# Ledger of designs, part 48: designed miniproteins, single chains, continued (2)

Each design is a single chain, and the fold is of that chain. pLDDT is the mean over its residues in the fold that is shown.

## One batch from the design tools (miniprotein)

Design m5754
Fold by ESMFold2-Fast:
Structure m5754 (fold): chain A 112 residues (1-112)
Amino acid sequence: HMEKLKKLQEAFDLVNEAQLALDRGDYQKAIELAEKAVKIAEEVDPYSLPLARAYTVLAQAYYKLGDFEKALEYARKAIEVAERLHQRGYPGAEKVLEDARKLLEEIEKKLK
């Protein structure tokens, strides 16, 4: 349990760094950090808050780069993870789910 919690914390820290990179327009660094977070989070738990947030950062970064196909893929993955967490009553899942759904709508508008 302690080892699992430490890895989830590492994934959370990477997601926070990825979000900061995204906010400053460093989309490539945001992708690199978020991909590392996904790798760590997936090894620990296929459904976790840092995993859902990492997918949201990847979707946002690819959206900013104009790769709407990858943005759509990651937004859908973020929604799938966040919906599972919301069903389990995890704190923060509702907000991640709302943010990911809004992002999905924006991506779909760009594809049409």
Scores: mean pLDDT 88

Design m5756
Fold by ESMFold2-Fast:
Structure m5756 (fold): chain A 80 residues (1-80)
Amino acid sequence: MFTEEELKALFEEADKDGDGTLDPVELVQLMRSMGYSPEGGILVRLMREVDKDGDGTIDFDEFLELLEKMEKNKEIQKSK
C-alpha cells in the first residue's frame, strides 16, 4: 500500500551513506518502518536474489523488486 513516491522517500531517508544503495542493516530498518517483519531469513534470501550485482547492497530498483517478491511470498505461503 505504499506509493513509489513514498518508497523513494523512505529509501532515501534510510540511505545514511548517501551512495544511493542500502546495506542489509539499513534495509532491515526500512522494512520494519514499513510494517514488515524481516525475520525467519526470508529477507536475507530475497535480498540475495535481487542483489545480482554482487556488491552486497540494494539500489532503489532492486528494492522495488524485493518488495514485489515479499508480497508474492506471502501469497504463496497463504496457499500452502
Scores: mean pLDDT 70

Design m5757
Fold by ESMFold2-Fast:
Structure m5757 (fold): chain A 60 residues (1-60)
Amino acid sequence: KLIEIADELVKLGEEEEKKGNYYLAASFYDNASQAYMFAGDYEKASEVYDKALEALKKAS
């Protein structure tokens, strides 16, 4: 199910953030946001997209 895939991608992004891999975390969050959008969960898609942008800002 698409939402389950999106949830797993968010989890992977969070694990990469813990490792300091912010670009990879942002990539997982971006993919999760797209999956939520295709599932019709626009609120969750927007929230996760913001997480992707914040991860990119932390990459320094």
Scores: mean pLDDT 84

Design m5758
Fold by ESMFold2-Fast:
Structure m5758 (fold): chain A 121 residues (1-121)
Amino acid sequence: EEEVERLRAEAQRLLEQARIDLGKTIFDAILTVTQAMEEVPEIAPLGAEFVRELAKAIDSEEEMQRAIETGEELYRKAKELDPEVGEKVKAALDKVRQSFQNYQDAKRRAEELLAEAERLE
């Protein structure tokens, strides 16, 4: 059925786009934090931990929560040592939070579309 195929295709496209957008945001955050570690070497161990946690976070709410918690600690330490670097870390963390929320919203919408497709079969 054409409608079933359309709903499934829309669900897949929506989820894939949100995942790509989250991946781009994670990449930008990694670059921002790497630069922050160069400007404030004292945060390098915590920055590296944040980057490692982000690499696992795209498909896991638990890993994303860990990354956000580590990111908040990173922001606090960076702000104490260099307020401008701290604000850049905060901006990157806020973008990651927003992008992950958008990805979760896309997952819920995709599930709705897939459920609708199943009802039409």
Scores: mean pLDDT 85

Design m5759
Fold by ESMFold2-Fast:
Structure m5759 (fold): chain A 70 residues (1-70)
Amino acid sequence: MSRSELLKRADEIFKKILELMEEAEKNGDVEKVSRLYLIALRLQDALTYGSLSEVEEEIKRAEKEIEKLK
């Protein structure tokens, strides 16, 4: 994937995380909020300090973890 495609994919993931966090917060699910926050932090760290390959792997990880939390 190009850098532009990875950045677009990451933005879509962050939007999904925010939606899931808002729902979890309404339900008092502190564990789910914490897990979603860690997923967001790992992706943000990869975007800030990582290579394109690290960003791609973290996007794949985030997608899989989000699917498990639905």
Scores: mean pLDDT 82

Design m5760
Fold by ESMFold2-Fast:
Structure m5760 (fold): chain A 70 residues (1-70)
Amino acid sequence: SKEEIEKKLEELELKILLYTFVRDSTLFVAEKSTNPALREQNLAAAERIEKEIEELKKEAEELKKKLEEL
């Protein structure tokens, strides 16, 4: 139903916001780290989170397309 799609879209938008906050915080820690190993670890973690954000955004776009068909 339209209501179920709208609810799932809202949940995805909230997840994107949360993951974006975590990514940005992780990048900030990487930038401030003087330890090369810790910097690399946080950069790798941020890259993984960015991929998760991209997947969530794709799911949101597919739901938006379905909503337009209703």
Scores: mean pLDDT 87

Design m5761
Fold by ESMFold2-Fast:
Structure m5761 (fold): chain A 65 residues (1-65)
Amino acid sequence: GSVSVTIPDDEAVAAELARRFGATVRRNADGTYEIGLSLPNVTQEQYDAALAELKAAADEAVARR
């Protein structure tokens, strides 16, 4: 499975999250960035925890802007 979050058009924040989590970054047509983390063979609990962690980190990085 995979988890992802969408952040505003901020390349520095996208790069920080990708480096921190080992995540992939893609730019959407509207200029936002999708930060994706691949989670093969994880439990639902691990999936939910990873999504919560990624969302919290994204929100914090965007708030510091």
Scores: mean pLDDT 79

Design m5762
Fold by ESMFold2-Fast:
Structure m5762 (fold): chain A 71 residues (1-71)
Amino acid sequence: MELAEKALELARFQLELAGVLEEKAEQLKELEKKLKENAPEKEAIERLLKDKEEVEKMLKEGVTYSADDLG
């Protein structure tokens, strides 16, 4: 039945999302480490800050798609 298959599909999708969020969390930690341990040129610092902000935004919002985004 459609309901059982849809529930299983949602479970798999959530597992995939969890994996993506974990990857983004690791990326954020790496960016924080670079900012803390490296005192590079201003341009490089600005780039790292921008990248960190983007990853933080993705983690806070999660990997979500609205119906509006799908058309």
Scores: mean pLDDT 62

Design m5763
Fold by ESMFold2-Fast:
Structure m5763 (fold): chain A 71 residues (1-71)
Amino acid sequence: MTPEEIELLKAIYEAVEAARRSTDPEEQENLRRTALELAKMLKDPELQKEVIEAIENGDFEKVKEIYEKAL
C-alpha cells in the first residue's frame, strides 16, 4: 500500500468519525459524502469496494479496522 493510500484511509476514517460524533443530520450527510469521494480515489479495487460498502452501511468500526490493517 502506498503512503498516499494510507493518508486517504486516514482522511476517510477521520471523516466517518466526525460523522459519528455529529448530532446534525446535514453535517453527517456531508461528512459521509466526503468520505465516499475520498474512497473513490483509492486505486486498489478490492480495498475501494470494501471501504465504500463500510461507509454506505454506516459501519464506522469496519472503516477503523480497514485503516488499522493497512498500517
Scores: mean pLDDT 81

Design m5764
Fold by ESMFold2-Fast:
Structure m5764 (fold): chain A 88 residues (1-88)
Amino acid sequence: SEAEEYLLKGREALDKKDYEKAIEYFDKAVRLAPDSEVAGLAYYGKGLAYAKLGDYEKAKESFEKAAELFKKLGSGYAKAAKEAAEKA
Protein backbone atom coordinates (compact mmCIF):
# COMPACT_ATOMS: atom_id res chain seq x y z
CA SER A 1 0.00 0.00 0.00
CA GLU A 2 1.03 3.66 -0.29
CA ALA A 3 1.14 3.91 3.52
CA GLU A 4 3.63 0.99 3.64
CA GLU A 5 5.76 2.73 0.96
CA TYR A 6 5.98 5.90 3.09
CA LEU A 7 6.77 3.81 6.20
CA LEU A 8 9.69 2.27 4.25
CA LYS A 9 10.87 5.71 3.03
CA GLY A 10 10.77 6.96 6.64
CA ARG A 11 12.89 4.02 7.78
CA GLU A 12 15.38 4.64 4.93
CA ALA A 13 15.60 8.32 5.98
CA LEU A 14 16.31 7.20 9.59
CA ASP A 15 19.16 4.97 8.30
CA LYS A 16 20.57 8.00 6.42
CA LYS A 17 20.20 10.12 9.61
CA ASP A 18 17.84 12.49 7.77
CA TYR A 19 15.56 12.74 10.80
CA GLU A 20 13.38 15.65 9.61
CA LYS A 21 12.69 13.85 6.29
CA ALA A 22 11.95 10.63 8.22
CA ILE A 23 9.29 12.50 10.27
CA GLU A 24 7.70 13.84 7.04
CA TYR A 25 7.46 10.33 5.55
CA PHE A 26 6.12 8.82 8.80
CA ASP A 27 3.47 11.59 9.00
CA LYS A 28 2.33 10.66 5.46
CA ALA A 29 2.13 6.97 6.45
CA VAL A 30 -0.06 7.87 9.48
CA ARG A 31 -2.37 10.07 7.36
CA LEU A 32 -2.85 7.30 4.77
CA ALA A 33 -3.60 4.58 7.38
CA PRO A 34 -4.33 6.28 10.77
CA ASP A 35 -5.72 3.31 12.81
CA SER A 36 -3.38 0.59 11.53
CA GLU A 37 -0.21 -1.26 12.52
CA VAL A 38 1.51 0.82 9.79
CA ALA A 39 0.50 3.97 11.73
CA GLY A 40 1.81 2.41 14.97
CA LEU A 41 5.16 1.63 13.33
CA ALA A 42 5.25 5.14 11.82
CA TYR A 43 4.63 6.76 15.25
CA TYR A 44 7.41 4.58 16.68
CA GLY A 45 9.72 5.78 13.87
CA LYS A 46 8.76 9.41 14.60
CA GLY A 47 9.69 8.81 18.25
CA LEU A 48 13.13 7.55 17.22
CA ALA A 49 13.64 10.53 14.87
CA TYR A 50 12.56 13.11 17.48
CA ALA A 51 14.86 11.49 20.09
CA LYS A 52 17.80 11.77 17.64
CA LEU A 53 16.94 15.46 17.12
CA GLY A 54 16.91 15.96 20.93
CA ASP A 55 13.15 16.66 21.07
CA TYR A 56 12.42 14.24 23.90
CA GLU A 57 8.92 15.62 24.58
CA LYS A 58 7.79 14.92 20.98
CA ALA A 59 9.66 11.58 21.07
CA LYS A 60 7.67 10.55 24.17
CA GLU A 61 4.35 11.68 22.63
CA SER A 62 5.09 9.69 19.45
CA PHE A 63 6.08 6.53 21.37
CA GLU A 64 2.93 6.84 23.53
CA LYS A 65 0.75 7.08 20.38
CA ALA A 66 2.50 4.00 18.97
CA ALA A 67 1.95 2.09 22.25
CA GLU A 68 -1.77 3.03 22.35
CA LEU A 69 -2.30 1.91 18.72
CA PHE A 70 -0.38 -1.35 19.18
CA LYS A 71 -2.32 -2.11 22.40
CA LYS A 72 -5.66 -1.38 20.67
CA LEU A 73 -4.68 -3.70 17.78
CA GLY A 74 -3.30 -6.47 20.05
CA SER A 75 0.16 -6.05 18.50
CA GLY A 76 3.29 -7.58 20.06
CA TYR A 77 5.02 -4.18 19.58
CA ALA A 78 2.93 -2.51 22.33
CA LYS A 79 5.40 -3.32 25.15
CA ALA A 80 8.45 -2.07 23.20
CA ALA A 81 6.69 1.22 22.34
CA LYS A 82 5.59 1.73 25.98
CA GLU A 83 9.16 1.14 27.24
CA ALA A 84 10.53 3.59 24.62
CA ALA A 85 8.03 6.25 25.80
CA GLU A 86 9.07 5.73 29.47
CA LYS A 87 12.78 6.20 28.57
CA ALA A 88 12.20 9.35 26.44
Scores: mean pLDDT 87

Design m5765
Fold by ESMFold2-Fast:
Structure m5765 (fold): chain A 64 residues (1-64)
Amino acid sequence: MEILKKLKEALEKGDVEKAREYIEKLREQGHEQFATMIESLIDQGKYDSAATTAELQAARMEAA
C-alpha cells in the first residue's frame, strides 16, 4: 500500500504532522485498529517502532 510507505517515510523523517495525516487516511480506509496502534507509538515517541510496524503491515498486505 502506497499510504503505508508514505507513513514510514514521514516517521523516518520525524514529520509527525504528515504521519498523522496518513494515519487518518488509514482510518478512513477501515484500518482503525492499526491506525490507533501506530498513533499510540507516535504519542510515546517511538517513531522507529511505528515505522517498523507500518513496514510489517505493508508486507502482510502484499503477501496475502
Scores: mean pLDDT 79

Design m5766
Fold by ESMFold2-Fast:
Structure m5766 (fold): chain A 65 residues (1-65)
Amino acid sequence: GLGAQRLAEALRAAPPKNEEEAGELAEKALAGLSDDEAEDGVRAFMEAVEETGSILGGAAAVAKL
């Protein structure tokens, strides 16, 4: 959905170097979206983190969308 695409674009433009940066980029990318679209982005990120086993691995996976 829109949230997942906004998050993917943000993570591609500025690849995070650590977990804190990944979280800040995700929050900023989803700011201004509706609650439903922001939840879409959060869900995509959480699923990627679960699949890869790490926050940075999840960020890298979402960036490939």
Scores: mean pLDDT 83

Design m5768
Fold by ESMFold2-Fast:
Structure m5768 (fold): chain A 76 residues (1-76)
Amino acid sequence: DKAKEKLLASIKTMLEKGASGPTNPEADLRAGVAAGISREEMEEALAKMAKGGGVRVSIGASPEVIREVMEAHRKK
């Protein structure tokens, strides 16, 4: 739990900095799995993001981060 939260916070900080990390969903997938997030869950989150917002998925954020972003967007 704490490990995945740390990973998500790290990715979020990278995005906030405006420093685009390596656009690599494969690396993000590995990080997600290491934090206990399934590969299937990641693919679903990415698909929802692309479909819902027409936003280009190019950062490779973790599914939890993607969900939080989507929730924040809906909340607004």
Scores: mean pLDDT 50

Design m5769
Fold by ESMFold2-Fast:
Structure m5769 (fold): chain A 86 residues (1-86)
Amino acid sequence: MEELKRLEEEERKELEEEKKRLEKILEESEKKIEEELEKKIKEEPEKAEELKALAEGIIEGMRLIIEGVVKVAERSLKRKIEELLK
């Protein structure tokens, strides 16, 4: 019983750390996209709306990918915990 509890805590901690890592990657990517967007708008102000829409699409796409990865990891953890409880 004690060993099972320790394994569950370890797995949850690893998932928590992976989530933080992915969130940091998303934040850094968003900042880079915003910087590139600002630069491109300055170079081609007539395309500002198009560039903003593209940047928003890229950021949304990255967010969805990260959400998908997190959901897969959470399902994997749930399955592993269920196996440990058997």
Scores: mean pLDDT 78

Design m5770
Fold by ESMFold2-Fast:
Structure m5770 (fold): chain A 67 residues (1-67)
Amino acid sequence: IEELLERLREAARRGDLERVRELSAEYAKKRKEKEVELYSAANILKAAGSLGDEVARALAEGLLEGL
């Protein structure tokens, strides 16, 4: 999971919206209810916030798809 979040952050840093969506969906699927918000929310939001609205939207779309 920590590795998955790291990969997600790297994809977001590159602006790879499709990869961000895929990794977000995979993360949500694995940790559907008991997500470690401390880790996941902080890392995901930091990546999305620094790269703009489209990355944030891709993250949200992936998370919802994985749920």
Scores: mean pLDDT 64

Design m5771
Fold by ESMFold2-Fast:
Structure m5771 (fold): chain A 80 residues (1-80)
Amino acid sequence: MDKERKAAILYTAGAILLAGAEFSLSQGDYATAAADAEAAIELFEEALSLTEDEELKKKIREYIERARALLAEARAGLAA
C-alpha cells in the first residue's frame, strides 16, 4: 500500500534532516539547525498520520521528541 511506503520515505527523510540539524547545531549554525529540525518534525508528523505500524509509530514519536528538543536548543542559540 502506497501510504505505508510514503510513511517510510517521510520517516527516512525526516531522520536525515534531523541528523543534519544535529550537525548544524554542533557547529553553532542555529538558523540551519532550527529550519532543518522544523522540517524534520513536519515530515515525522505526516509519516505518523499515514502509518498503522506500531513499531514505526513508536520510532517516529521518539524522533519527534528529539527534534523538538533540538529545535528548542537552536532557538535559544538564536535568541542569545
Scores: mean pLDDT 89

Design m5772
Fold by ESMFold2-Fast:
Structure m5772 (fold): chain A 67 residues (1-67)
Amino acid sequence: LVKIKEIAEAVVEELRKKGLEEAAKKLEELAKANPDATVYEVLEELSKLVSEEEFRVAAKIANEIIL
């Protein structure tokens, strides 16, 4: 399983390019707190902190990077 530390910078960069600064900041904070967490564990926590729309974009970016 892919760990958040392997993709966090790429996902944060893409979120910032799309103007989703709050989602980018929250994802960066989560990845820094537990860099060895799986991408799915971090996405679950992110879903509690951001809007459904922002979460969908973040999840799509993460899945595109993993694949």
Scores: mean pLDDT 84

Design m5773
Fold by ESMFold2-Fast:
Structure m5773 (fold): chain A 65 residues (1-65)
Amino acid sequence: AEEDLQKGRELLAAGKYDEAIKWFERAIEKDPNNAEAYFELARAYSAKGDNATAAKWGKKAVELE
């Protein structure tokens, strides 16, 4: 799970937002209660300019903390 998050963060930093999203989704698949994965997913959608989807996932991350 942490490796999936780290790979997603590397892709996000490289501007590969859709690939980063897939790795964060994989982290969520392995652990649906991983608040950090939802937070990173929100960051990726925000980087794409999809602020509505980013807000949705950010709220989910906060609810899990």
Scores: mean pLDDT 82

Design m5774
Fold by ESMFold2-Fast:
Structure m5774 (fold): chain A 72 residues (1-72)
Amino acid sequence: AMSPEELERQRRLAEVFSRAQALIDKARAAGDTEKAEELQRRVAELMNRGIQTGDIEGVEAELDRLEAELAA
């Protein structure tokens, strides 16, 4: 059984992962394969960092920056 705290952390990580996949898919749909590959590498590093350090808030903040970059 998961603690309420751990369950919330996993939920937030799942949301980050879903948002990250949407960003990568959007870049590919736009035909920007280089940006899509860059995003995949950055997202993989970000997710690994969040899992290793437990800094979910930092992961979410960095993803917000990536979304802003793609929207521009």
Scores: mean pLDDT 79

Design m5775
Fold by ESMFold2-Fast:
Structure m5775 (fold): chain A 58 residues (1-58)
Amino acid sequence: MREEAQRHVELALEAARQGDTLGSAEHLEEAERLDPEVAREALPEIRRAVEAFLERAG
């Protein structure tokens, strides 16, 4: 399950970088369902990706 959760984290990061906040949230929720620790470790990076997108879009 950890490998599958990691895949969802990667998809969440890609979605966040493209401004797809809904897709990012859905993948993060799936990762947390599969492995809460993997999702928790990824939160800071996903937040930075969202912030970077908003900074660039504004």
Scores: mean pLDDT 80

Design m5776
Fold by ESMFold2-Fast:
Structure m5776 (fold): chain A 81 residues (1-81)
Amino acid sequence: DLDKKIDKIIEKAMEEAGIKSLDKKTYESLKEFARKLANEGYSEELILQRIVLILEKIKKENLTIESVEELEKVYLESILE
């Protein structure tokens, strides 16, 4: 069940980033982002690593997320900085 795997990846990424809770919109956007990566052939480990980087940047800069496109931007900024 891909959905359950994605939920576990996000839960683990939150633990690694030191985040206790996420708003519903951010969580749903992360699920969409993870599904997109899984459909593109990314491993669970690579998806986890990318979500950790996103969550660390969200925490550091207190960002609000409203779409998967915003998450993609946060990810690109995290790897270029």
Scores: mean pLDDT 84

Design m5777
Fold by ESMFold2-Fast:
Structure m5777 (fold): chain A 68 residues (1-68)
Amino acid sequence: SIKEKLEEIKEELSKDPRFEAELIGEKTLRIRNKGSVEALIGTALRLIGDYPELEVSVEGDEIIVRGK
């Protein structure tokens, strides 16, 4: 399910001190960047490649991941 994929991403990123991931309801994951702009962009591009069924957007210094 979408929720299971978002929880998987949250668990992975919670191991990286450069990011804080928060699940907003069942369909949206917010990832706050504590690292560099390069880390933000690189992570967003990786998520786009790994999860083509999800919408990935960069909004300021955050990555927003949503179910389609």
Scores: mean pLDDT 82

Design m5778
Fold by ESMFold2-Fast:
Structure m5778 (fold): chain A 71 residues (1-71)
Amino acid sequence: DKVLEENSRSLRETAEVFRKLAEEAEKQGDLESAAKYRELAKIAEEAAEKRTFEAEVEATFEVMKLSVDRL
């Protein structure tokens, strides 16, 4: 219960960081990185807004899935 609330706040903080990274990448003309950061920010923001265990698990799994996907 308390962990879920803390994780929701953490996801919102993470979304803000990704938003800044996306804006920075756009300014540099790095559209690929900007798109990637925007997707991550959107996923984290949506999960934080839902404030449910399901949304939290989905967001965590999505982030982990992207981390595991290496070339």
Scores: mean pLDDT 69

Design m5779
Fold by ESMFold2-Fast:
Structure m5779 (fold): chain A 83 residues (1-83)
Amino acid sequence: AKVSGFSPKSGPIGTEIIISGEDLGKGKQKVDFQDINDWRKIISIDAEGISDKELKAIIPSELKKGKYKLYVDGEYVGEFEVI
């Protein structure tokens, strides 16, 4: 699986993000949100496979306002800002 990006890059808790890529698989993929200020604070969720090229993830309520590094199946894909 190869992730090419995701959008939006910011939003409140409950925001739906679409993660784009190739061969993202069938069913659920793990998405990790790592606190930019504390590498030990990682919140993991399941993203829903909506196609071979797209996953849908919902920003979980456990996140606080601020920036998080986003990982899909262990691959760093960018930062999301909870507002």
Scores: mean pLDDT 81

Design m5780
Fold by ESMFold2-Fast:
Structure m5780 (fold): chain A 88 residues (1-88)
Amino acid sequence: SNEELIKELIEVAEEFKKADYTDIQKLNELLRKVREIYEKSTDDDIKAQALRLERILETVIENPNYDKKVFDTIVDEIIERLKELLEK
């Protein structure tokens, strides 16, 4: 269901914020989960937020010296948008 996909995507975003910033294996696991949510969703809003998080994860994985905390504001915006979708 869309509600389950939204909750799953929120969990992935929250895990990204809490993850060890050098744990490339964990980041790749989160990337796989985001891609699966994107493919399973038929909702354009869910797909848009999944795509945003996918791009952030790819950027951090490709740039191992990059401080992923610079993305915290964007990730928080994704989480808040997803929570708004869940309330509807």
Scores: mean pLDDT 82

Design m5781
Fold by ESMFold2-Fast:
Parts: structure tokens; sequence; C-alpha cells
Structure m5781 (fold): chain A 65 residues (1-65)
């Protein structure tokens, strides 16, 4: 969905900056939309960027979605 794409993009940008809090917020939005795949994708992006905190939040959100 468009909302899921925006959240994924926000998570990616936050992870690139090392901003785990902003990335976590974006991944939480995926979970609220029921976008488990988007939450998992965001977690992978955060992990690839080296933001372990954001990646963990994304994984938890994906499991709950």
Amino acid sequence: SADGEKAREAARRAAERGDGAAAASAMHQFSLLGDKEGAEEGARMAREAGDEAAARVGQISALKA
C-alpha cells in the first residue's frame, strides 16, 4: 500500500542516518497497517545499515502484525 511504502521509505532513511527511534516509529506504522512484509523489509534495511535497535523493533513489529 502507499502508506506501507511511505513507512518503509522512512525506516530506510532513518536507518541510513543511524536514527533507530525514527526507524522504529516507521516500522510500528507498518504493523498498525497489518503490513507484516513491509515491517520485515524495514527490519532488513535497518540491519543492513548497521542499526541493530531499529532492526529488532522491526522484527518484533512483523511478528505482531
Scores: mean pLDDT 62

Design m5782
Fold by ESMFold2-Fast:
Structure m5782 (fold): chain A 90 residues (1-90)
Amino acid sequence: AEKLIKEAEELEKKGDNLGAAQKYFLAGSIYYNNGDLEKAKELFERAAELGDPLLSGQALYQLSKVLEEMGQHEEAEEYRKKAQELGGIP
């Protein structure tokens, strides 16, 4: 997961925001699956910030699930709605 974060940081420095967002999304998914909710939250926030509308929507949807597990139900619902608007919900 740390390698993906370093790759994302390098892509971001080169102006490849979409490439960086994809790497942050993958890293966030790894931390989420391992139960590191705080780290997953940070990484999905970065992916949502840098991605295209579809990837941002997908990242916001994952972020809403992380927030639900953290007990942040109101924030989770807000991000779920934003994800739906961007087409990131299946």
Scores: mean pLDDT 82

Design m5783
Fold by ESMFold2-Fast:
Structure m5783 (fold): chain A 80 residues (1-80)
Amino acid sequence: SLADLEARYQALKARYEALKPNMSPQQAAEMRQMLENIEQLLEELRKEKDPKKKAILETALSIELAGLEFQLRLEERRLA
């Protein structure tokens, strides 16, 4: 659901903010761009009325969220 995707995004954003002080400026900027891309997809999903287009956006959003989660896990591993 949209609510589940939004909750997932907020959890990943919180993880990013916690890690950000220990990231390189380049890594922080790359993850910030990923967060901004996710925000744009969430905004598009909120406005979409067509169920088929919603399903496509939800799939795209799930892929982007998984990509950000993977990058956060790699950064957490590097800092451990």
Scores: mean pLDDT 88

Design m5784
Fold by ESMFold2-Fast:
Structure m5784 (fold): chain A 62 residues (1-62)
Amino acid sequence: MLALGLASNGRTGTFEAKAVGEEVDVTLENGDVVSGVITERTETSATIKLANGETVQGTFLV
């Protein structure tokens, strides 16, 4: 039996809350730090596009 991730899918990390179009450093769950550009954000989360073309969902530190 196998269950696929539905919510919180993909890489998750924490970062400083910045505006759309700004570059941020994201600390991933596995401890890696990657840089990317914020493409979309809400009050509590954002979507970040990495230089390698991957996308990370991040949560603001409040």
Scores: mean pLDDT 66

Design m5785
Fold by ESMFold2-Fast:
Structure m5785 (fold): chain A 60 residues (1-60)
Amino acid sequence: SRQELLDRLRRHVEHLKNQGYSLEEIAKILEIAIKHARSRGNEVVADVLEEILEEVKKEL
Protein backbone atom coordinates (compact mmCIF):
# COMPACT_ATOMS: atom_id res chain seq x y z
CA SER A 1 0.00 0.00 0.00
CA ARG A 2 0.98 3.69 -0.23
CA GLN A 3 1.23 3.88 3.58
CA GLU A 4 3.55 0.82 3.69
CA LEU A 5 5.80 2.49 1.08
CA LEU A 6 5.83 5.76 3.11
CA ASP A 7 6.73 3.85 6.30
CA ARG A 8 9.52 1.97 4.48
CA LEU A 9 10.99 5.19 3.02
CA ARG A 10 10.82 6.95 6.42
CA ARG A 11 12.78 4.03 7.91
CA HIS A 12 15.37 4.33 5.11
CA VAL A 13 15.77 8.08 5.83
CA GLU A 14 16.32 7.30 9.54
CA HIS A 15 18.88 4.62 8.56
CA LEU A 16 20.78 7.17 6.41
CA LYS A 17 20.76 9.69 9.31
CA ASN A 18 22.14 6.99 11.63
CA GLN A 19 24.92 6.31 9.09
CA GLY A 20 26.00 9.98 9.23
CA TYR A 21 24.36 11.38 6.09
CA SER A 22 23.34 15.05 6.34
CA LEU A 23 19.80 16.19 5.52
CA GLU A 24 21.24 17.95 2.44
CA GLU A 25 22.82 14.66 1.25
CA ILE A 26 19.59 12.74 1.94
CA ALA A 27 17.60 15.35 -0.05
CA LYS A 28 20.01 14.88 -3.00
CA ILE A 29 19.61 11.08 -2.82
CA LEU A 30 15.81 11.48 -2.81
CA GLU A 31 15.90 13.88 -5.82
CA ILE A 32 17.93 11.30 -7.80
CA ALA A 33 15.49 8.53 -6.75
CA ILE A 34 12.50 10.67 -7.89
CA LYS A 35 14.06 11.25 -11.34
CA HIS A 36 14.78 7.51 -11.62
CA ALA A 37 11.18 6.56 -10.63
CA ARG A 38 9.68 9.07 -13.11
CA SER A 39 11.97 7.85 -15.95
CA ARG A 40 10.53 4.34 -15.34
CA GLY A 41 6.92 5.60 -15.33
CA ASN A 42 6.48 4.74 -11.64
CA GLU A 43 4.43 7.82 -10.68
CA VAL A 44 3.13 6.29 -7.39
CA VAL A 45 6.70 5.76 -6.15
CA ALA A 46 7.76 9.20 -7.45
CA ASP A 47 4.85 10.91 -5.61
CA VAL A 48 5.66 9.10 -2.33
CA LEU A 49 9.35 10.05 -2.68
CA GLU A 50 8.27 13.70 -3.24
CA GLU A 51 6.36 13.59 0.09
CA ILE A 52 9.44 12.24 1.91
CA LEU A 53 11.61 14.92 0.23
CA GLU A 54 9.18 17.63 1.49
CA GLU A 55 9.48 16.19 5.04
CA VAL A 56 13.31 16.27 4.77
CA LYS A 57 13.27 19.86 3.40
CA LYS A 58 11.12 21.01 6.37
CA GLU A 59 13.88 19.73 8.69
CA LEU A 60 16.54 21.77 6.79
Scores: mean pLDDT 86

Design m5786
Fold by ESMFold2-Fast:
Structure m5786 (fold): chain A 80 residues (1-80)
Amino acid sequence: SKEEILEKAFKHLDELLEEAKKNLPKEQYEEFKEVIEHMKKVLEEAAKTKSLEEFKEIAEHLLEVADEMLKTLLEKEELE
C-alpha cells in the first residue's frame, strides 16, 4: 500500500538525518535536513495524487537521491 511505502520512506529519511546529525558539521546538517523535510512533503503529496506504481517509483528515486547526497557530504568531510 502507499501508506506502507510512505512509512518505510520516512523511516529511511529519518535514519539518514540521524546519521547526518552525528557525522556532519551543524551547517551542512541543517542544509541536509531542509532537503529531507522537502522530500517528505513531496512524498506526502505524491501519495495523495499518484498511482501506487508511480508513487513507488518516486519514493525509490527520492531515497536514492537522499542516500547519494549524504554519502557525498560525508566523503567531503573525511577529505577536508
Scores: mean pLDDT 83

Design m5787
Fold by ESMFold2-Fast:
Structure m5787 (fold): chain A 77 residues (1-77)
Amino acid sequence: DLRKKAKEALEKAKEALEKGDHEKAEEYAYELGRLATQLALNGDFETYEEALKGVHELSKKDPRLFEAFLKGAREAA
């Protein structure tokens, strides 16, 4: 289930950031962008909007996470 994987990626990005693992947080944000965009292309805009909001909040602490999300989204498009 792509929706479950997207939610897990967001949680893992948040956990990595809280641990100070910015490199892992970027990897998960990229994967989140890829998964959320795939869901949007399949008609699941709600999960995409929640993912976008979540990564935007995390990006206030590390702006590289939003950039990573956008790179992942571009990969899926």
Scores: mean pLDDT 85

Design m5788
Fold by ESMFold2-Fast:
Structure m5788 (fold): chain A 107 residues (1-107)
Amino acid sequence: PSITLSPAEVTVKVGETATLTATAAVDIGNDLDWLKQLPGQSPQLIITNATELVPGVRSRFVGSGSGTTYTLTLSDLTLEDTGVYYAQQRKYGPVSFGQGSTLTVVE
């Protein structure tokens, strides 16, 4: 099943909050992961099982959602949070990424 991310692009100021929504075509339960890709790097896992913060990731990142709609909330944003964010489902094979959402944080 496809995952759709919204918005495709978002620009926010330092200290603001960004919200990304992932929509699945079918119920995937908790089998949604959020990943962040920094320029020139591989995507890194930040939220697993829709809501579980990966150890070492900043606590101001919050995953929520159920059924077919999932939200990533990125609070107290800094310039270091700029990057491409992905939602990945793992309930049905093959594992798939949707199109990424580009977050730009500015002063």
Scores: mean pLDDT 81

Design m5789
Fold by ESMFold2-Fast:
Structure m5789 (fold): chain A 85 residues (1-85)
Amino acid sequence: MSPDLKKIEEEKKKAEELAKEGKELLAQGDYQSAIEKYQEAIDTLRKLKEILKRGGAPPEVLEELEKKIAEAEKNLAEAKAKLAA
């Protein structure tokens, strides 16, 4: 069966909001909270990728999600580096 498109849309918006919050916290110097928000965004995107993969989404859609995960992981690494400094 096809995945629930409404749930997919809601999870995408949640991941985008979490990443935005993380970026704002990074800019404010709240590195610990930024780390938490980016970790939540990554978890949300990974769960979404699993749902879409099982639903038979084309490779291009899965690759776009993987790029978003990689960008969030990069931002997470930056936040961790700044917290350690």
Scores: mean pLDDT 81

Design m5790
Fold by ESMFold2-Fast:
Structure m5790 (fold): chain A 59 residues (1-59)
Amino acid sequence: GDEANEALENKDVDKAYELGKQAAENGDLYLAKKIADGLKALGETEKAEELYKLIEEKE
């Protein structure tokens, strides 16, 4: 939670994306979606779309 928020606030896109993938893989779809939404807000549309796809595949 907090680490993901810190990465997004610092615009550390690679770290935020990595944390989002881990959240999706662990079934924390709420956190994964929050990170994807944050990446989209930062203009990182490709990384956000990849996370949205992982979320959809997980349920």
Scores: mean pLDDT 81

